# Designed miniproteins, single chains, part 64

Each design is a single chain, and the fold is of that chain. pLDDT is the mean over its residues in the fold that is shown.

## One batch from the design tools (miniprotein)

Design m2205
Fold by ESMFold2-Fast:
Parts: C-alpha cells; sequence; structure tokens
Structure m2205 (fold): chain A 93 residues (1-93)
C-alpha cells in the first residue's frame, strides 16, 4: 500500500540519519561520509519512487547498496540497520 511504502521510506531515512549522528558523535569521518551518502541516496530513492521514475529508483537503490556495503566495513551495526530498512523498502515497492 502507499502508506506502507511511505513508512518504509521514512524508516530508511531515519536509519541513515541515525548512522550519520553516530558517526559524527564518534568522530569517525569515514563513517560520516558514507552515512551522508546513504542519506543522500535514500532521499533520491524517495523522490524517484514518488515521481514514478523507475530508472532513477534503480540507480538510487544501487548507490544505497554500495554505500551500505562500504559503511559495513567501518560501522557494521549501522550498516545492518540500514540493510534491514532497505529490505522493507524493496518489499513495499
Amino acid sequence: SLLEREAALALLRMAASVALLVARREGNKEAEELARRALDAADALAAAVRAGDEAAARAALAALEEEIARLGEVDPESARVLRTALAAVREAL
């Protein structure tokens, strides 16, 4: 449903925002940059989904998966949470 999709997108954005906050608080500049890119990709995904732009949505999903994989090397817990949120978005699409 539209409500489930919007909730999943909001959860994904919240997860990325928390990862960014954690990285900044810990002074982990590598995690901060990766979390910021994940947040940017999550916002791009939400915009593409709302616009019905399938090509842009696929590109944003690919970018988000790549940033989450890189984040997993420096902050495995934040990457795990983001991966779970992204799975919920995929199921709601």
Scores: mean pLDDT 88

Design m2206
Fold by ESMFold2-Fast:
Structure m2206 (fold): chain A 57 residues (1-57)
Amino acid sequence: GPATPAQRAEAYAAQAVAAARAGDFESALRHLVQALSLDPSLTAEVAEVERAAREAA
């Protein structure tokens, strides 16, 4: 079925985590921006993605 804005934000956040773990920080940040533009309440999830990117470096 059609994705809701919340589901799309979750998908972008998941892609950001995956990109960060792969060492692609440019894509990770791009996906984080997309996630926040759809759901600005994802601040905790964004913080987790940033931590994951830092740990992967």
Scores: mean pLDDT 77

Design m2207
Fold by ESMFold2-Fast:
Structure m2207 (fold): chain A 115 residues (1-115)
Amino acid sequence: ATPDIVALTDLLGQKNTRLLLAASDVLEGKMTVKEAADLYKLSQTTIAKRVNKLKELLTPEIQELLENDSLPKEIAQSIALELGLPEDLVQELLERGVHPRTILEVALYYKASKE
């Protein structure tokens, strides 16, 4: 949602937000890596690398949570913290009203970014 994108851009920066959106769209089957690279102005290799890392983190349990339109914020918060997302960042996402699903996506992205 547009409000989520504004909050993510403020907290993560434009490049990280674009890469998160690109990787999410590819993972959900909404577009190919090439289409996402063209749309988000990113390299295909950067998107493919992040998508592959995210796939390694997507357990059946996490996939089920991402498909839940009514994911409780308390569950999203707990899992985000377990994935290593900083507590202050989780709190800011919650205070800005970012959707619990988006918070979980941010945590997965953050975990995938650690090398």
Scores: mean pLDDT 82

Design m2208
Fold by ESMFold2-Fast:
Structure m2208 (fold): chain A 87 residues (1-87)
Amino acid sequence: SMREAILRAIGLALRAIGEVLSGKPDKERAREIAEEALRIAKENPEDVGLLELALKAAELAKEAAPDDKRVEEIVKELRELLERARK
């Protein structure tokens, strides 16, 4: 449901914040957060608010794993999905 998707996205963003603030971010965990953000976004491609939350979670995951090319690609794809949803 939309409610479940929103709660998943909020939980994901909170976990991403935790990784950035940990002082020893787990790069594998950051990758998992970014991949889950992309899944939520693809399941809800017209929900602008949910896409904004998914993008923020992925951007935080990129801060935790700045050298991970896959996380960078996910952030780019999420930005493209968000721009498409706004048009």
Scores: mean pLDDT 81

Design m2209
Fold by ESMFold2-Fast:
Structure m2209 (fold): chain A 89 residues (1-89)
Amino acid sequence: MEEKVREKLERIAELVRQGIDAADAGDYDKAYQLMQQAFSEGVEMAGGNVHMGGLIFGNVSSAVVAEEQGDDKLAEKLYQSALDLGLKS
């Protein structure tokens, strides 16, 4: 079960990374669509709970930004928080 939660979190992280790449390229429409998909997958992971899905998405998005800024310790803590939320869902 934990491995499936990690796989889903990595999928959300990949969508967020692609969204950041699209924004950096000036494709804001694509960035918005990718971020909306990442949010929706967080909600789906939370069994349709928008509040919990938003917390999962928020922690994963913040972790991806922290990784890009070289703050690997903060990224690890945020990914762990997202994992803990996913395991409770």
Scores: mean pLDDT 86

Design m2210
Fold by ESMFold2-Fast:
Structure m2210 (fold): chain A 72 residues (1-72)
Amino acid sequence: SRADRLKEVTLQLADDLKKKHPELSSDINKLKEQIQASKDPLVALGRFFDWVEDNLSDEDYGDLVRRFQELM
């Protein structure tokens, strides 16, 4: 389903982010657990991008938006 695909893509973005920022792996793993536990993939996606905006650069945010568009 589209909902399952949104969750899969969000988890893939989190894994890509861990590769770029291995120092944040612990925080990103906690975020992945929250994404996996979420009943609403759109809410999970929104929380993921909110976390990125709060914790990372505008460049990282932009790269993730582009990657999301490529995977969907």
Scores: mean pLDDT 85

Design m2211
Fold by ESMFold2-Fast:
Structure m2211 (fold): chain A 90 residues (1-90)
Amino acid sequence: KAAELYEEAAREFEEAAEAARAGDLERAFELIKKGAELVAEALELEGKPSKGAATYTGMVLRAIGLLLDGDAEGLAAFAEEEAERARALA
């Protein structure tokens, strides 16, 4: 089940990167937030709830910063990095 959540998170992050490249930063942010929630749930299932909470908070704060800066390329790169990380954990 944790592996399934990581796969879903990777898909959300991949969609976020596409949205960011299309200039839809609000959509990219919402997709990153959804992916981060799925990663946190997977980490909780693996017995790491504190790591899950910290990971979620860190990802959301970074994504907010990039969104506020209007950094589409940064949001896309961040989402791609998190997608690769999630797929490696699946």
Scores: mean pLDDT 87

Design m2212
Fold by ESMFold2-Fast:
Order: structure tokens, then sequence, then C-alpha cells
Structure m2212 (fold): chain A 57 residues (1-57)
């Protein structure tokens, strides 16, 4: 389940499915990976980037 081996379209589809299941953390990771891959950026950055904002319910 390496994000680097998935296409941008596959990452977006998985993100949408996880979001529909209420798994927002997983959905966000897939969406970020899709964005980085579309821009040609290394995916390692998404693993190391902390959440920029607090998530109150």
Amino acid sequence: MELESLSVEELLALGKEYLAQGKTDEAIRYYQAASYKAMGLPLDKIYKVPVPAPEPA
C-alpha cells in the first residue's frame, strides 16, 4: 500500500471512499498524496508534515 505506486485518480477515489466512511484522517492523506503526485512533488513530505490546524469536533 505504497502511495507512490498509486495514480492520482486512484488516490482521489480512495480518499473519497474513506471520507464517505467517516475516515477523514485516511481521506486527507490520500488527497494530499494525489495533490503532491499531480505536482511532481515527493510524497515523503506528506508523511512528515504535521497537521497545520487543530480539529475541534
Scores: mean pLDDT 67

Design m2213
Fold by ESMFold2-Fast:
Structure m2213 (fold): chain A 74 residues (1-74)
Amino acid sequence: SALEAALAAVMAEMAREVLIRTADGGEGRLRLSDAGEISVEAVRNLSEEELARIEATVRNGARHRAEQRVAAAA
């Protein structure tokens, strides 16, 4: 529950919408819902695998920051 609260706080601090660019010229739009749901939309030159990788990277980053907050609060 402490981790869930920290994750919610981290996600609330994230930008609601971010443009992501890959090194090969792919573009995606990342959106964060009010419910904390992350979605990635292909704008240009992104495969399903690349979209899944971007989403996983953002989710893992948010979790890592949440874990750091829980550790700092302990």
Scores: mean pLDDT 74

Design m2214
Fold by ESMFold2-Fast:
Structure m2214 (fold): chain A 92 residues (1-92)
Amino acid sequence: MKEEKLKELKEKAIAAVEAKLEELKAAALAAGEDEAAVQAKVDEILAQFKEDVEYLVENAEEFKKLAEEEGLEFTSVSSPAMEAIAEIIKLG
C-alpha cells in the first residue's frame, strides 16, 4: 500500500493517543494525583507508543499474519489509537 497512507495512519494513531493521554492526565489531576508524576507517566507511555507504532509499520505483514493465525479482531478495539493501529496493520 502507499507510504503516504501509512504515514497518515501513524500520525492519526499518535494524535489519538496524545488526546487520550491529555484526558487521562486531566482526570488524574482532578483526582489529586501529583502533576509531575502524571506528566512523567504520560511522557513514558507516549514514547513507548511511538516506538510501537514504528515497529508495527515496519512489521505490518508479520502482524497481519499473526492476527489471521490467532483469530484476532482488531476491529473490536475500544480506543481510537488501537483502531488506527489496526488500520496500519491492514495496509502493510
Scores: mean pLDDT 65

Design m2215
Fold by ESMFold2-Fast:
Structure m2215 (fold): chain A 84 residues (1-84)
Amino acid sequence: SMQNDEIARKYAERAHELSDQAQQALAAGDYETAYRFGTQGVKAGVEGARYATTIEEASSAIGSALRGLGLAWEAALKLGKPPE
């Protein structure tokens, strides 16, 4: 539905924003912030995929979630936290 498309788009935009913030924090050596934003980006991307009505919407949301996961994982290693 058009409502689900709007919800999916908002979550995908939020996931992209959070992943960008995580990458900037990681580059700055702020590993706690990078981990927090990366994990929040994963959650937003997963929700975006749940509301997606097209493969393109789902792929965009999942892509941002995977980027957030990778950034959170790298930050966790720098903090000495094993990724689970």
Scores: mean pLDDT 85

Design m2216
Fold by ESMFold2-Fast:
Structure m2216 (fold): chain A 71 residues (1-71)
Amino acid sequence: SMSEKRLQDSERISSHGLKLAIEEIKREGLPEPSDAARALASRSKEPLDEEQKKEAETAARLAIRALKESA
C-alpha cells in the first residue's frame, strides 16, 4: 500500500542519512557511534532516487547533530 511504501522509503532514507552522518563523525575524529547506530547505517544498501537522496541529506544533518551531542 502507499502507507507501507512511505514507511519503507522513510526507513531507507533514515538509514542512508545515518550512514552519511557516521562518515562525517569519523572524518571529524569524534568518538565512534554505538554498534546499534552502525548496524542501522549498514542497512543502507538499496539505491535511492534523487528526491530520497535530498531527504537523506536532511536526515543526515539531524543525525550529525544528535551524534555530536551524545559524544
Scores: mean pLDDT 68

Design m2217
Fold by ESMFold2-Fast:
Structure m2217 (fold): chain A 87 residues (1-87)
Amino acid sequence: ADAIVEEAVAAGLAAGTAVYQAVSRSPPPPQEWLDAARAAVRATATALVNAAKEIDEAIAKEIVARGVEVGVRTLLELGLQFSLQNS
């Protein structure tokens, strides 16, 4: 269970950082944003692991995919909010 959560966190942060940098053409996100994204992905993955009656490889892949979605969304939303406040 913990291995799936950590895989989701790693995948979500890697994908979120890559997408943010590709879209913004900026340096890596600040540590505070990475910490927020890590917390959001970990909370989501943990909730999905706890809700699952049985975790097979297909369910594990769906949890990691959801972690990627949350990681990307969190970093893009933080980047957009920062741009709007500093425009």
Scores: mean pLDDT 82

Design m2218
Fold by ESMFold2-Fast:
Structure m2218 (fold): chain A 65 residues (1-65)
Amino acid sequence: MKYVLFLNEKNFDKEKIEAIVKKYGGKILSYDEKRNEVVVETDAPLEEIVLPLLKEGLAIGAQRI
């Protein structure tokens, strides 16, 4: 499944985002730095990726695409 993650523009850290996504079985497909968005592909529940990113202040939300 593909999802867009909405990133926190005030706390942008690509390395931490990549580490969390990979830890929860996701793959990063693209970054849109102008929109502060990341497209990910994962078979895991989106909540498993989004909740750690929210806790670290790296994301503000997500949507299935």
Scores: mean pLDDT 78

Design m2219
Fold by ESMFold2-Fast:
Structure m2219 (fold): chain A 61 residues (1-61)
Amino acid sequence: METAARGVHRESGVSEEGARRAAEAGEKGDLETAARYVHEGGGLDEQLARGAAELARSLSA
């Protein structure tokens, strides 16, 4: 992993996908699965993942 800059940009994209999957799991009531998706996607930005999940829910409305 020599290109850290590329990793940073990819993390942004992963956060969006993670939020969508977490929202889907949340709708089914699988909180544990949602947490695992966040962790798999990098996990360190749990706060950002939760924010993105709320945005996805708003879009669903």
Scores: mean pLDDT 54

Design m2220
Fold by ESMFold2-Fast:
Structure m2220 (fold): chain A 57 residues (1-57)
Amino acid sequence: MIVRISDLTPEEWEAYLEELFREQYEGFLAAGFPEDLARKMAEMIVEVERAVMESLP
């Protein structure tokens, strides 16, 4: 059961997204992606996750 993100308060969700961005960004850098690309990919992932989760009831 995945209740974590959709059950978070707005404050917890914001903190989670901030940490998710950092984890994704560092992960892409570790995978050898250029800094600019790693940042854009991390931003897109966070934006998609935010939009999907915020659209859920």
Scores: mean pLDDT 74

Design m2221
Fold by ESMFold2-Fast:
Structure m2221 (fold): chain A 65 residues (1-65)
Amino acid sequence: AEEARRKALEEEMRRLAEEFGAKVEFKDDTIYLYDSSKSVTHSVAAAIEMMGLAIEMGASVKVLD
């Protein structure tokens, strides 16, 4: 189901962010990435994976300090 799939994607995105010391918040069609250490942003692999998850969710990503 779409709802179950979205919850799984949200959980995976939270897990990925936590691995790099970042935080994510989900609001409507926007995902807010709090990456003050720039660990996710400076990792090409992490940045690509994060964008891929957002695309699958049909959401936009905003990177915040």
Scores: mean pLDDT 72

Design m2222
Fold by ESMFold2-Fast:
Order: sequence, then structure tokens, then C-alpha cells
Structure m2222 (fold): chain A 109 residues (1-109)
Amino acid sequence: SMEEVKKKIEEVIERVEKKIEELRKKAEEEKDTNPVMAELYEEEIRLLEKLKKKLEEALKSGDFKKLEEALKEAAIEARLKLLGDVEKLLREILEKLKLYEVLEEVEKE
């Protein structure tokens, strides 16, 4: 149903928001002592903020395919850029949503 789709999208958005906050704290902690690691966290935050915007669009339309496409694109980008915290998060989200076909496509690339 539309309500079940929207609820799933909201749960994904909440999980992404929590990870953004965790990464912001890590970036701030590393800024002075390890600027390379801080820059990596900033890259991960940018990818997750971009994903969040696409997820909010999927939520407004109740479009589960837009959710799947947004997660797939973000997971591929995280893998290609070696953004390990984001890659792990998105793999866990895809598994929880039982999007095994998307997960297989991401792991192949």
C-alpha cells in the first residue's frame, strides 16, 4: 500500500539522517589532527545529503522505484569512491528492504 511504501521510505531517511549526524561529529573531531580523514567524512556527508534529497522526493510521490534507484546510485558511488561507512550503511539498508537484486548489481560494479 502507499502508506507502507511511505513508512519504509521514512525509516530509510531517518537512518540516513542519523549517519549524517555521526559523520559530522567525526569530521569535527578529526578536523585539526587528521584533515585527510575529516575530508573523507565530508565526502561521505555530501553523498548522504544528496541521497536524502532524492529520498525526500521519493517520499512525496510514494514511489518505491525512486527509493530503489536512489539507493542503488548512492551505493555505486560510495563503492567507486571507497566511502566505506556509506557503503556499509547502504548495504545494510538494501538487505533490510530485501532489495537483493539491487545489492547484487552494486556488488558486481
Scores: mean pLDDT 88

Design m2223
Fold by ESMFold2-Fast:
Structure m2223 (fold): chain A 78 residues (1-78)
Amino acid sequence: PDKKELAEALNELVTAILLSDMSAEEARKLAEEIAKAAGEKDVEGIKKAAEEAVKASKNEKQRKAIKEAAEKLIEIIK
């Protein structure tokens, strides 16, 4: 995949998670899991971490942003 497009999609998802209403510790953990999975091109790892992030957020708008960013990142990887 295009390195710039991958970096932008990863940053969008990580930012959405870090700015969500979940705890800072949980947000950092999920962001690290997503970054690792993206580097390894592990689509299932990204899906799992993104689903945990959506469940951790109670704000519907933030949940939608995380879900959309995750789908975009997955499409870029595979």
Scores: mean pLDDT 81

Design m2224
Fold by ESMFold2-Fast:
Structure m2224 (fold): chain A 69 residues (1-69)
Amino acid sequence: DKAKLATLSEKERIALEAVKKLKETGDLEEFFDTLLKNGITLDDLKRLKEKGLVSESEVRLFETWLKEN
């Protein structure tokens, strides 16, 4: 939905682009690095999930990584 993309914050846009790149490349290190460098939190990914823009799997992947670090 074009309207949903227009309402995203800068951090939410960066997070969405990081998720898209992860799906294309499978590069977990780049994914986590992008999120951390931009101060993107687990709540930012949960907000994107509520908008239907990311799946539960991407949220769980970051949540699992954060539990170990």
Scores: mean pLDDT 78

Design m2225
Fold by ESMFold2-Fast:
Structure m2225 (fold): chain A 81 residues (1-81)
Amino acid sequence: SDLEEVKKAYEEIEKKDSFTRDELLAIVNKLKILTPEEIKKIEEEVSKYDRLTWQEAIDIIEKYSPKFRELLLKIVGEEAK
């Protein structure tokens, strides 16, 4: 499901304090919920960085994918139960 895909991506990103641009792009390109246009915008933003924190990575994906943002909010809310 889209929700499980976002959850897995979030868990993978959260595992590291920082990661390389290529590591983030590998995660982004596996996300089937992202449109090709959203992936392109994320790649363009990420190209400005050699390394990113998990927070910077999440902020970039949420900025360009409203669907990712909405699904992630549901995941974080459910884990609070």
Scores: mean pLDDT 78

Design m2226
Fold by ESMFold2-Fast:
Structure m2226 (fold): chain A 89 residues (1-89)
Amino acid sequence: MIELSFSSKEATAASAERALAALAADPAAMEAGARAAVEWAAAHESDEVVSEVAGALLAARVDPSTSLSSLSEESLRALARALAAFQAA
């Protein structure tokens, strides 16, 4: 069976961590990106996922080197999608 889920989770976490670190260089971009990501998650995901995404964004704002590997795959995927949607705008 293809172990795509394991590699996908690690790759998604690393991608989200890099995106958040880049946003942390500009506080205005971080605030706008965090707001947009939470709003996107609230429209598309469960309250549990929204809570985890909001917590991760708050943690990254305090410490941009914060690891996201402890988040669920669903929350990591939601965060990555929300950040991609923000970057596409």
Scores: mean pLDDT 69

Design m2227
Fold by ESMFold2-Fast:
Structure m2227 (fold): chain A 98 residues (1-98)
Amino acid sequence: MTEEQERKVKYRLLMAMIGSLEMEIDGVPFEEVQARFEELEERIDEMTDEELEELEKKLEELLSKDHPSAKKLKEILEELEEARKKVAEKEEEKKKLE
């Protein structure tokens, strides 16, 4: 992927995670989360690094809350990071054998 495509994927993932946590923790209606996601898709080409940092900070604040949904998502993110690291290690080992 290009850097621009990677940034767009990151914005979408952050918005989806934030929306899911807001629904579970703060009781935000699905319709409001969906509307914000649609707004993001319209503006995704115009999204700035500052807006990305704000989304990352908001996700971090939500993940720090003492709520089962926040704890579960944090566990999933940690498991995904470990799995990604293991895949990278296996790819490096395969390159050494070829």
Scores: mean pLDDT 74

Design m2228
Fold by ESMFold2-Fast:
Structure m2228 (fold): chain A 91 residues (1-91)
Amino acid sequence: MLTPEEQLRRIRAFARTALEFAVPKAKEAGQEDLAKKIEEYSRRALEHAEAGNLDEATAAVREMAPALQKVFSLMTDEEVDEFARRAAEAA
């Protein structure tokens, strides 16, 4: 089981990776509404994770998940793997 501190670290890494890779990909694909949604929830997740608010950080990630899944469908398998690798390494 991950400690709360490890969960918060992983949420920060995941949110940063979503901002750096998923948001630009959504914008490139003309999916501005998806980009805005991911940006809003990623920023919220990052803010709550930095404040130590695990429940709110987790809720923000959960709300982001459907939009992020749609963006992943616009990525190649290699781009999805790179996202996963960077999120894991940043944790």
Scores: mean pLDDT 82

Design m2229
Fold by ESMFold2-Fast:
Structure m2229 (fold): chain A 73 residues (1-73)
Amino acid sequence: MEEARVEAKTYDKETGELLQEEKASAVLENGVVVEETSEVKVYADPSGKKVVVEIESEVNGVKSSRTLEGVYP
């Protein structure tokens, strides 16, 4: 198993305002997260807003990034 750290930042798509930060520590098997611990810091309620979520991961010193867009549930 590999250990990973993940940080996700949720921005308002229209304003660029940071709405929420999530930090997670995870254990991966075959590139899939099988165990995680997370912390959430909410600056403004993202519910129902169009958002951009930027996800940055670090696995054994290797960094990767991913961007997701949509309406926050």
Scores: mean pLDDT 74

Design m2230
Fold by ESMFold2-Fast:
Structure m2230 (fold): chain A 95 residues (1-95)
Amino acid sequence: SAAEAEEQFRREHPAVAAWLERLAALKREGRSEGLLVAVETITEAYGVPEEERQEYLESARAEAPEARPLSEEELAEVRELTRAALAEEEAARAA
């Protein structure tokens, strides 16, 4: 079932799952700025060139045209969750 697939994903990728759940929760609350912060954090971590980074950010803004701003605490939380998810995926690829 879909629920069993979601449970399996959470067991195998707990940091990625937590990150996706938080972004989805923020989106439901009209606070899609979390997506912008996540994209910024990912593109910075991968050293994406500024021109290409701006294209990713414009795409994310198109999905969040009326996003309510996040607090400084929520911004820090999204950045930390994004970095944890990236570290988990990097470790999985290295194994």
Scores: mean pLDDT 76

Design m2231
Fold by ESMFold2-Fast:
Structure m2231 (fold): chain A 95 residues (1-95)
Amino acid sequence: DEEEKRKKDEELAKGAQQAADQAQKQGDELIKNAPKLSAQQLKDLADLARGMAKDAKKAAKESSPVTSKELLKLADVYEKLAKALEEQAKKKEKA
């Protein structure tokens, strides 16, 4: 029913928020360790992050407004991580 759907959507939104927080933490550690990774490893991780951002945006379109908001935050975290990893890979290829 509608009440059960709202409760489920709230739990999904909380899960998406926790996923965004965890993704940010893991992303920060990856960027910190970027100098230790090869250019190819950085590109592979950037491609993975791009894919995760795309999946989060797709899920957001199919979700309630509350859950969609948190999934779009998750997508933004992954897009920023992908861009940072791509820039680190380019620096490694030039050096």
Scores: mean pLDDT 85

Design m2232
Fold by ESMFold2-Fast:
Structure m2232 (fold): chain A 83 residues (1-83)
Amino acid sequence: MKKKRAENLMNAAESHTEAVQREIESALKEGDLKKALMLVDRLIETLQKYREQLEPIDPEAAKKLDDKIKEYEKFRKELEEKI
C-alpha cells in the first residue's frame, strides 16, 4: 500500500509540474513575468505539500522533490529580479 501511494503521489506531482510548466512557458512567451512568478510560487507550494506526504513513506522520492523545489526557487529569484 505505502509503495503504491508513493508512486501515485510522485505521478501526481510530475503531472501537476508539467501542466504548470506549460502555463509558465506561455506566460513568459507573452512577457507576463508577474503571472509567471505567481505560477512558480503556486508550484513550489504544491510540491512542498507532496514532499511532506512522501517523506514518511519514501524519503528518496521526497528528496527528489526537494531538489525540484530548489530549482524552482532559483528560477523564482531570477524572475523576481527581472520585474
Scores: mean pLDDT 83

Design m2233
Fold by ESMFold2-Fast:
Structure m2233 (fold): chain A 77 residues (1-77)
Amino acid sequence: AMPQDVDEDRSFDALIRILSEYAARQGVDPDRVAERLREAYRRAKEEHPEDPVEMNYRIGEEVQRLVDEIRREAARR
């Protein structure tokens, strides 16, 4: 019921794209990164649907974990 005016969904799509491209450039599977971000977003939205600050905080934590994992995998290659 939210076709185009959900700032969180639009910003999240951009975030998936940016991190997936970053992962691909580092030789890490972009699909795995995108999947994990989508799961984190769904979980945050389900648990905190009316708290955008908490939802964004939870998503930010997963983003940081993914960036650290991408860097770790890149360093091994």
Scores: mean pLDDT 75

Design m2234
Fold by ESMFold2-Fast:
Structure m2234 (fold): chain A 89 residues (1-89)
Amino acid sequence: SSEIEKLLEEGRKLLEENEEEVKEYMDLVEKYKNDPNPAVQLKVDFIEGKISYEELAKIAGRSLSPEELKMIEEVLEMIKEKIEELKKK
């Protein structure tokens, strides 16, 4: 739980510090929000702020599997990667 809270807080701070780049990334994510894959939809909802870290942790459960933790890590890495791509413009 605390580990997930730290990862989600890291993501939130990253979004806050890179507001312009994140806005462009959010526009990109808008294109994928209709993807029928539930894992993709969960990532999109989290990035768009439709679900809080508390709600994400609740969905994942209190005894998070390594797969669920990896999913959260993947979302943060995806955000970091897109911010870096946007900075290279």
Scores: mean pLDDT 57

Design m2235
Fold by ESMFold2-Fast:
Structure m2235 (fold): chain A 70 residues (1-70)
Amino acid sequence: SMEARAIIESGLREGRRLIARGREIIDSTGDVTEGTATMLRGVGAFVDGVIEARRRHGQSAWDMGKELAS
């Protein structure tokens, strides 16, 4: 559904911001530990979005999440 897609796309946008921020931390400070942790939080934001969409809209939301992540 369009609602499930919006939830997943929101999680993807948040995830991409955190991944970009993590890379910026590494590039600017050399702190690989903090940068990597920030990128992993970004992955978590996307995964949480897909799980929430699946809970509300059923199993088709999981497949949609996989397509939007590719």
Scores: mean pLDDT 79

Design m2236
Fold by ESMFold2-Fast:
Structure m2236 (fold): chain A 58 residues (1-58)
Amino acid sequence: SMAEEEKRKLLIMADASEGLALMSLAVGKISDPEGQKVMEAVAAENRAKAAEYRAKAA
């Protein structure tokens, strides 16, 4: 079993990763088409990390 403190840290990391994904998408919107694709890939990676952190916290 995981300590409550460790679970809280995982949820904070999940929220941070979701924030990074949103920032990457925002930067992508003001980038050229190639830069937008890169930022979309970075956002997808950070959303996947957030899902992993939430799964570990469950």
Scores: mean pLDDT 88

Design m2237
Fold by ESMFold2-Fast:
Structure m2237 (fold): chain A 87 residues (1-87)
Amino acid sequence: HMDQAESLANQAVEEARKRADEKLKEIEKKTGKPVSETLRNAIKAAELWREARRLDGVHPEAAQILRDEALKYMDEAVKKAIEERKK
């Protein structure tokens, strides 16, 4: 059922968000500088893609939701990179 896929996807999104936040803090600690919006979106997309791969063999519908979210963050990363170059 779609509700079950959405529930599993939501849990995986929260896990991806937590891992992304931890990676961002590590980068900021090592560089001493805030992370760009481009890199923030790229890291979020990478963690969502990892969760999608984990679920692909277990719950394909939930994995599809995660892939769609990962692509959305990748598109935002590209958009931010273009905007940052114009300014």
Scores: mean pLDDT 81

Design m2238
Fold by ESMFold2-Fast:
Structure m2238 (fold): chain A 89 residues (1-89)
Amino acid sequence: SPSEVLSKEKEAITLLNEGNSEKAAKLLLKLIHKGLFSPVLSEVLLKNEEKHGAELSLGITLLNNNLELPKGVVDAVVSILKDYKAALE
């Protein structure tokens, strides 16, 4: 449901605020892979497509294969999540 999607997006922000960047990145990547995101997150993803689209694609592939996310992928997803947090304010 839309309320469950928003709840998961807010959970990713909470994880980021708690310093758990890797867990925040994994949660956001799972939502993106499933196509489950709010209109606000959709706009943020479009703005970041040229800069971070390759890292998002790599991150999704790595998670689907139960592989560790490299720092560059985590940093890219964290950057997107920070933009998303700012867009909600």
Scores: mean pLDDT 86

Design m2239
Fold by ESMFold2-Fast:
Structure m2239 (fold): chain A 85 residues (1-85)
Amino acid sequence: KWRGTLTVSATSSDGTKLTATAVAEASETQEGRGRGEATSPTTGDTLVVEVTLGTDGSITAAGGTIQNEKDSALAETTSLEVEPL
C-alpha cells in the first residue's frame, strides 16, 4: 500500500496565492485517486489538484489547474511525495 500527497500553488488574477493538496492511497489491487480544491474569495478563481497512484505506487497522473470564468492555466507543483503504508 502507498500514499501519495500532491501540493500545488497558483496565483489568482488579483495576486492572491492559492494552495491545494490532494491525497491518494493505492494498493497492489486498487489504484488511488485524490483531489483538492481552493477558491479565491476575491476573484472566484479555483485551483483544482488531482493525483493518481498505480497499483505499484507509481504516479500515473499529477497536476493542477487554475481556472477563472474566461481562462484556465496549469499550476506549478510545489511538492509531490509517495510513501509506503
Scores: mean pLDDT 79

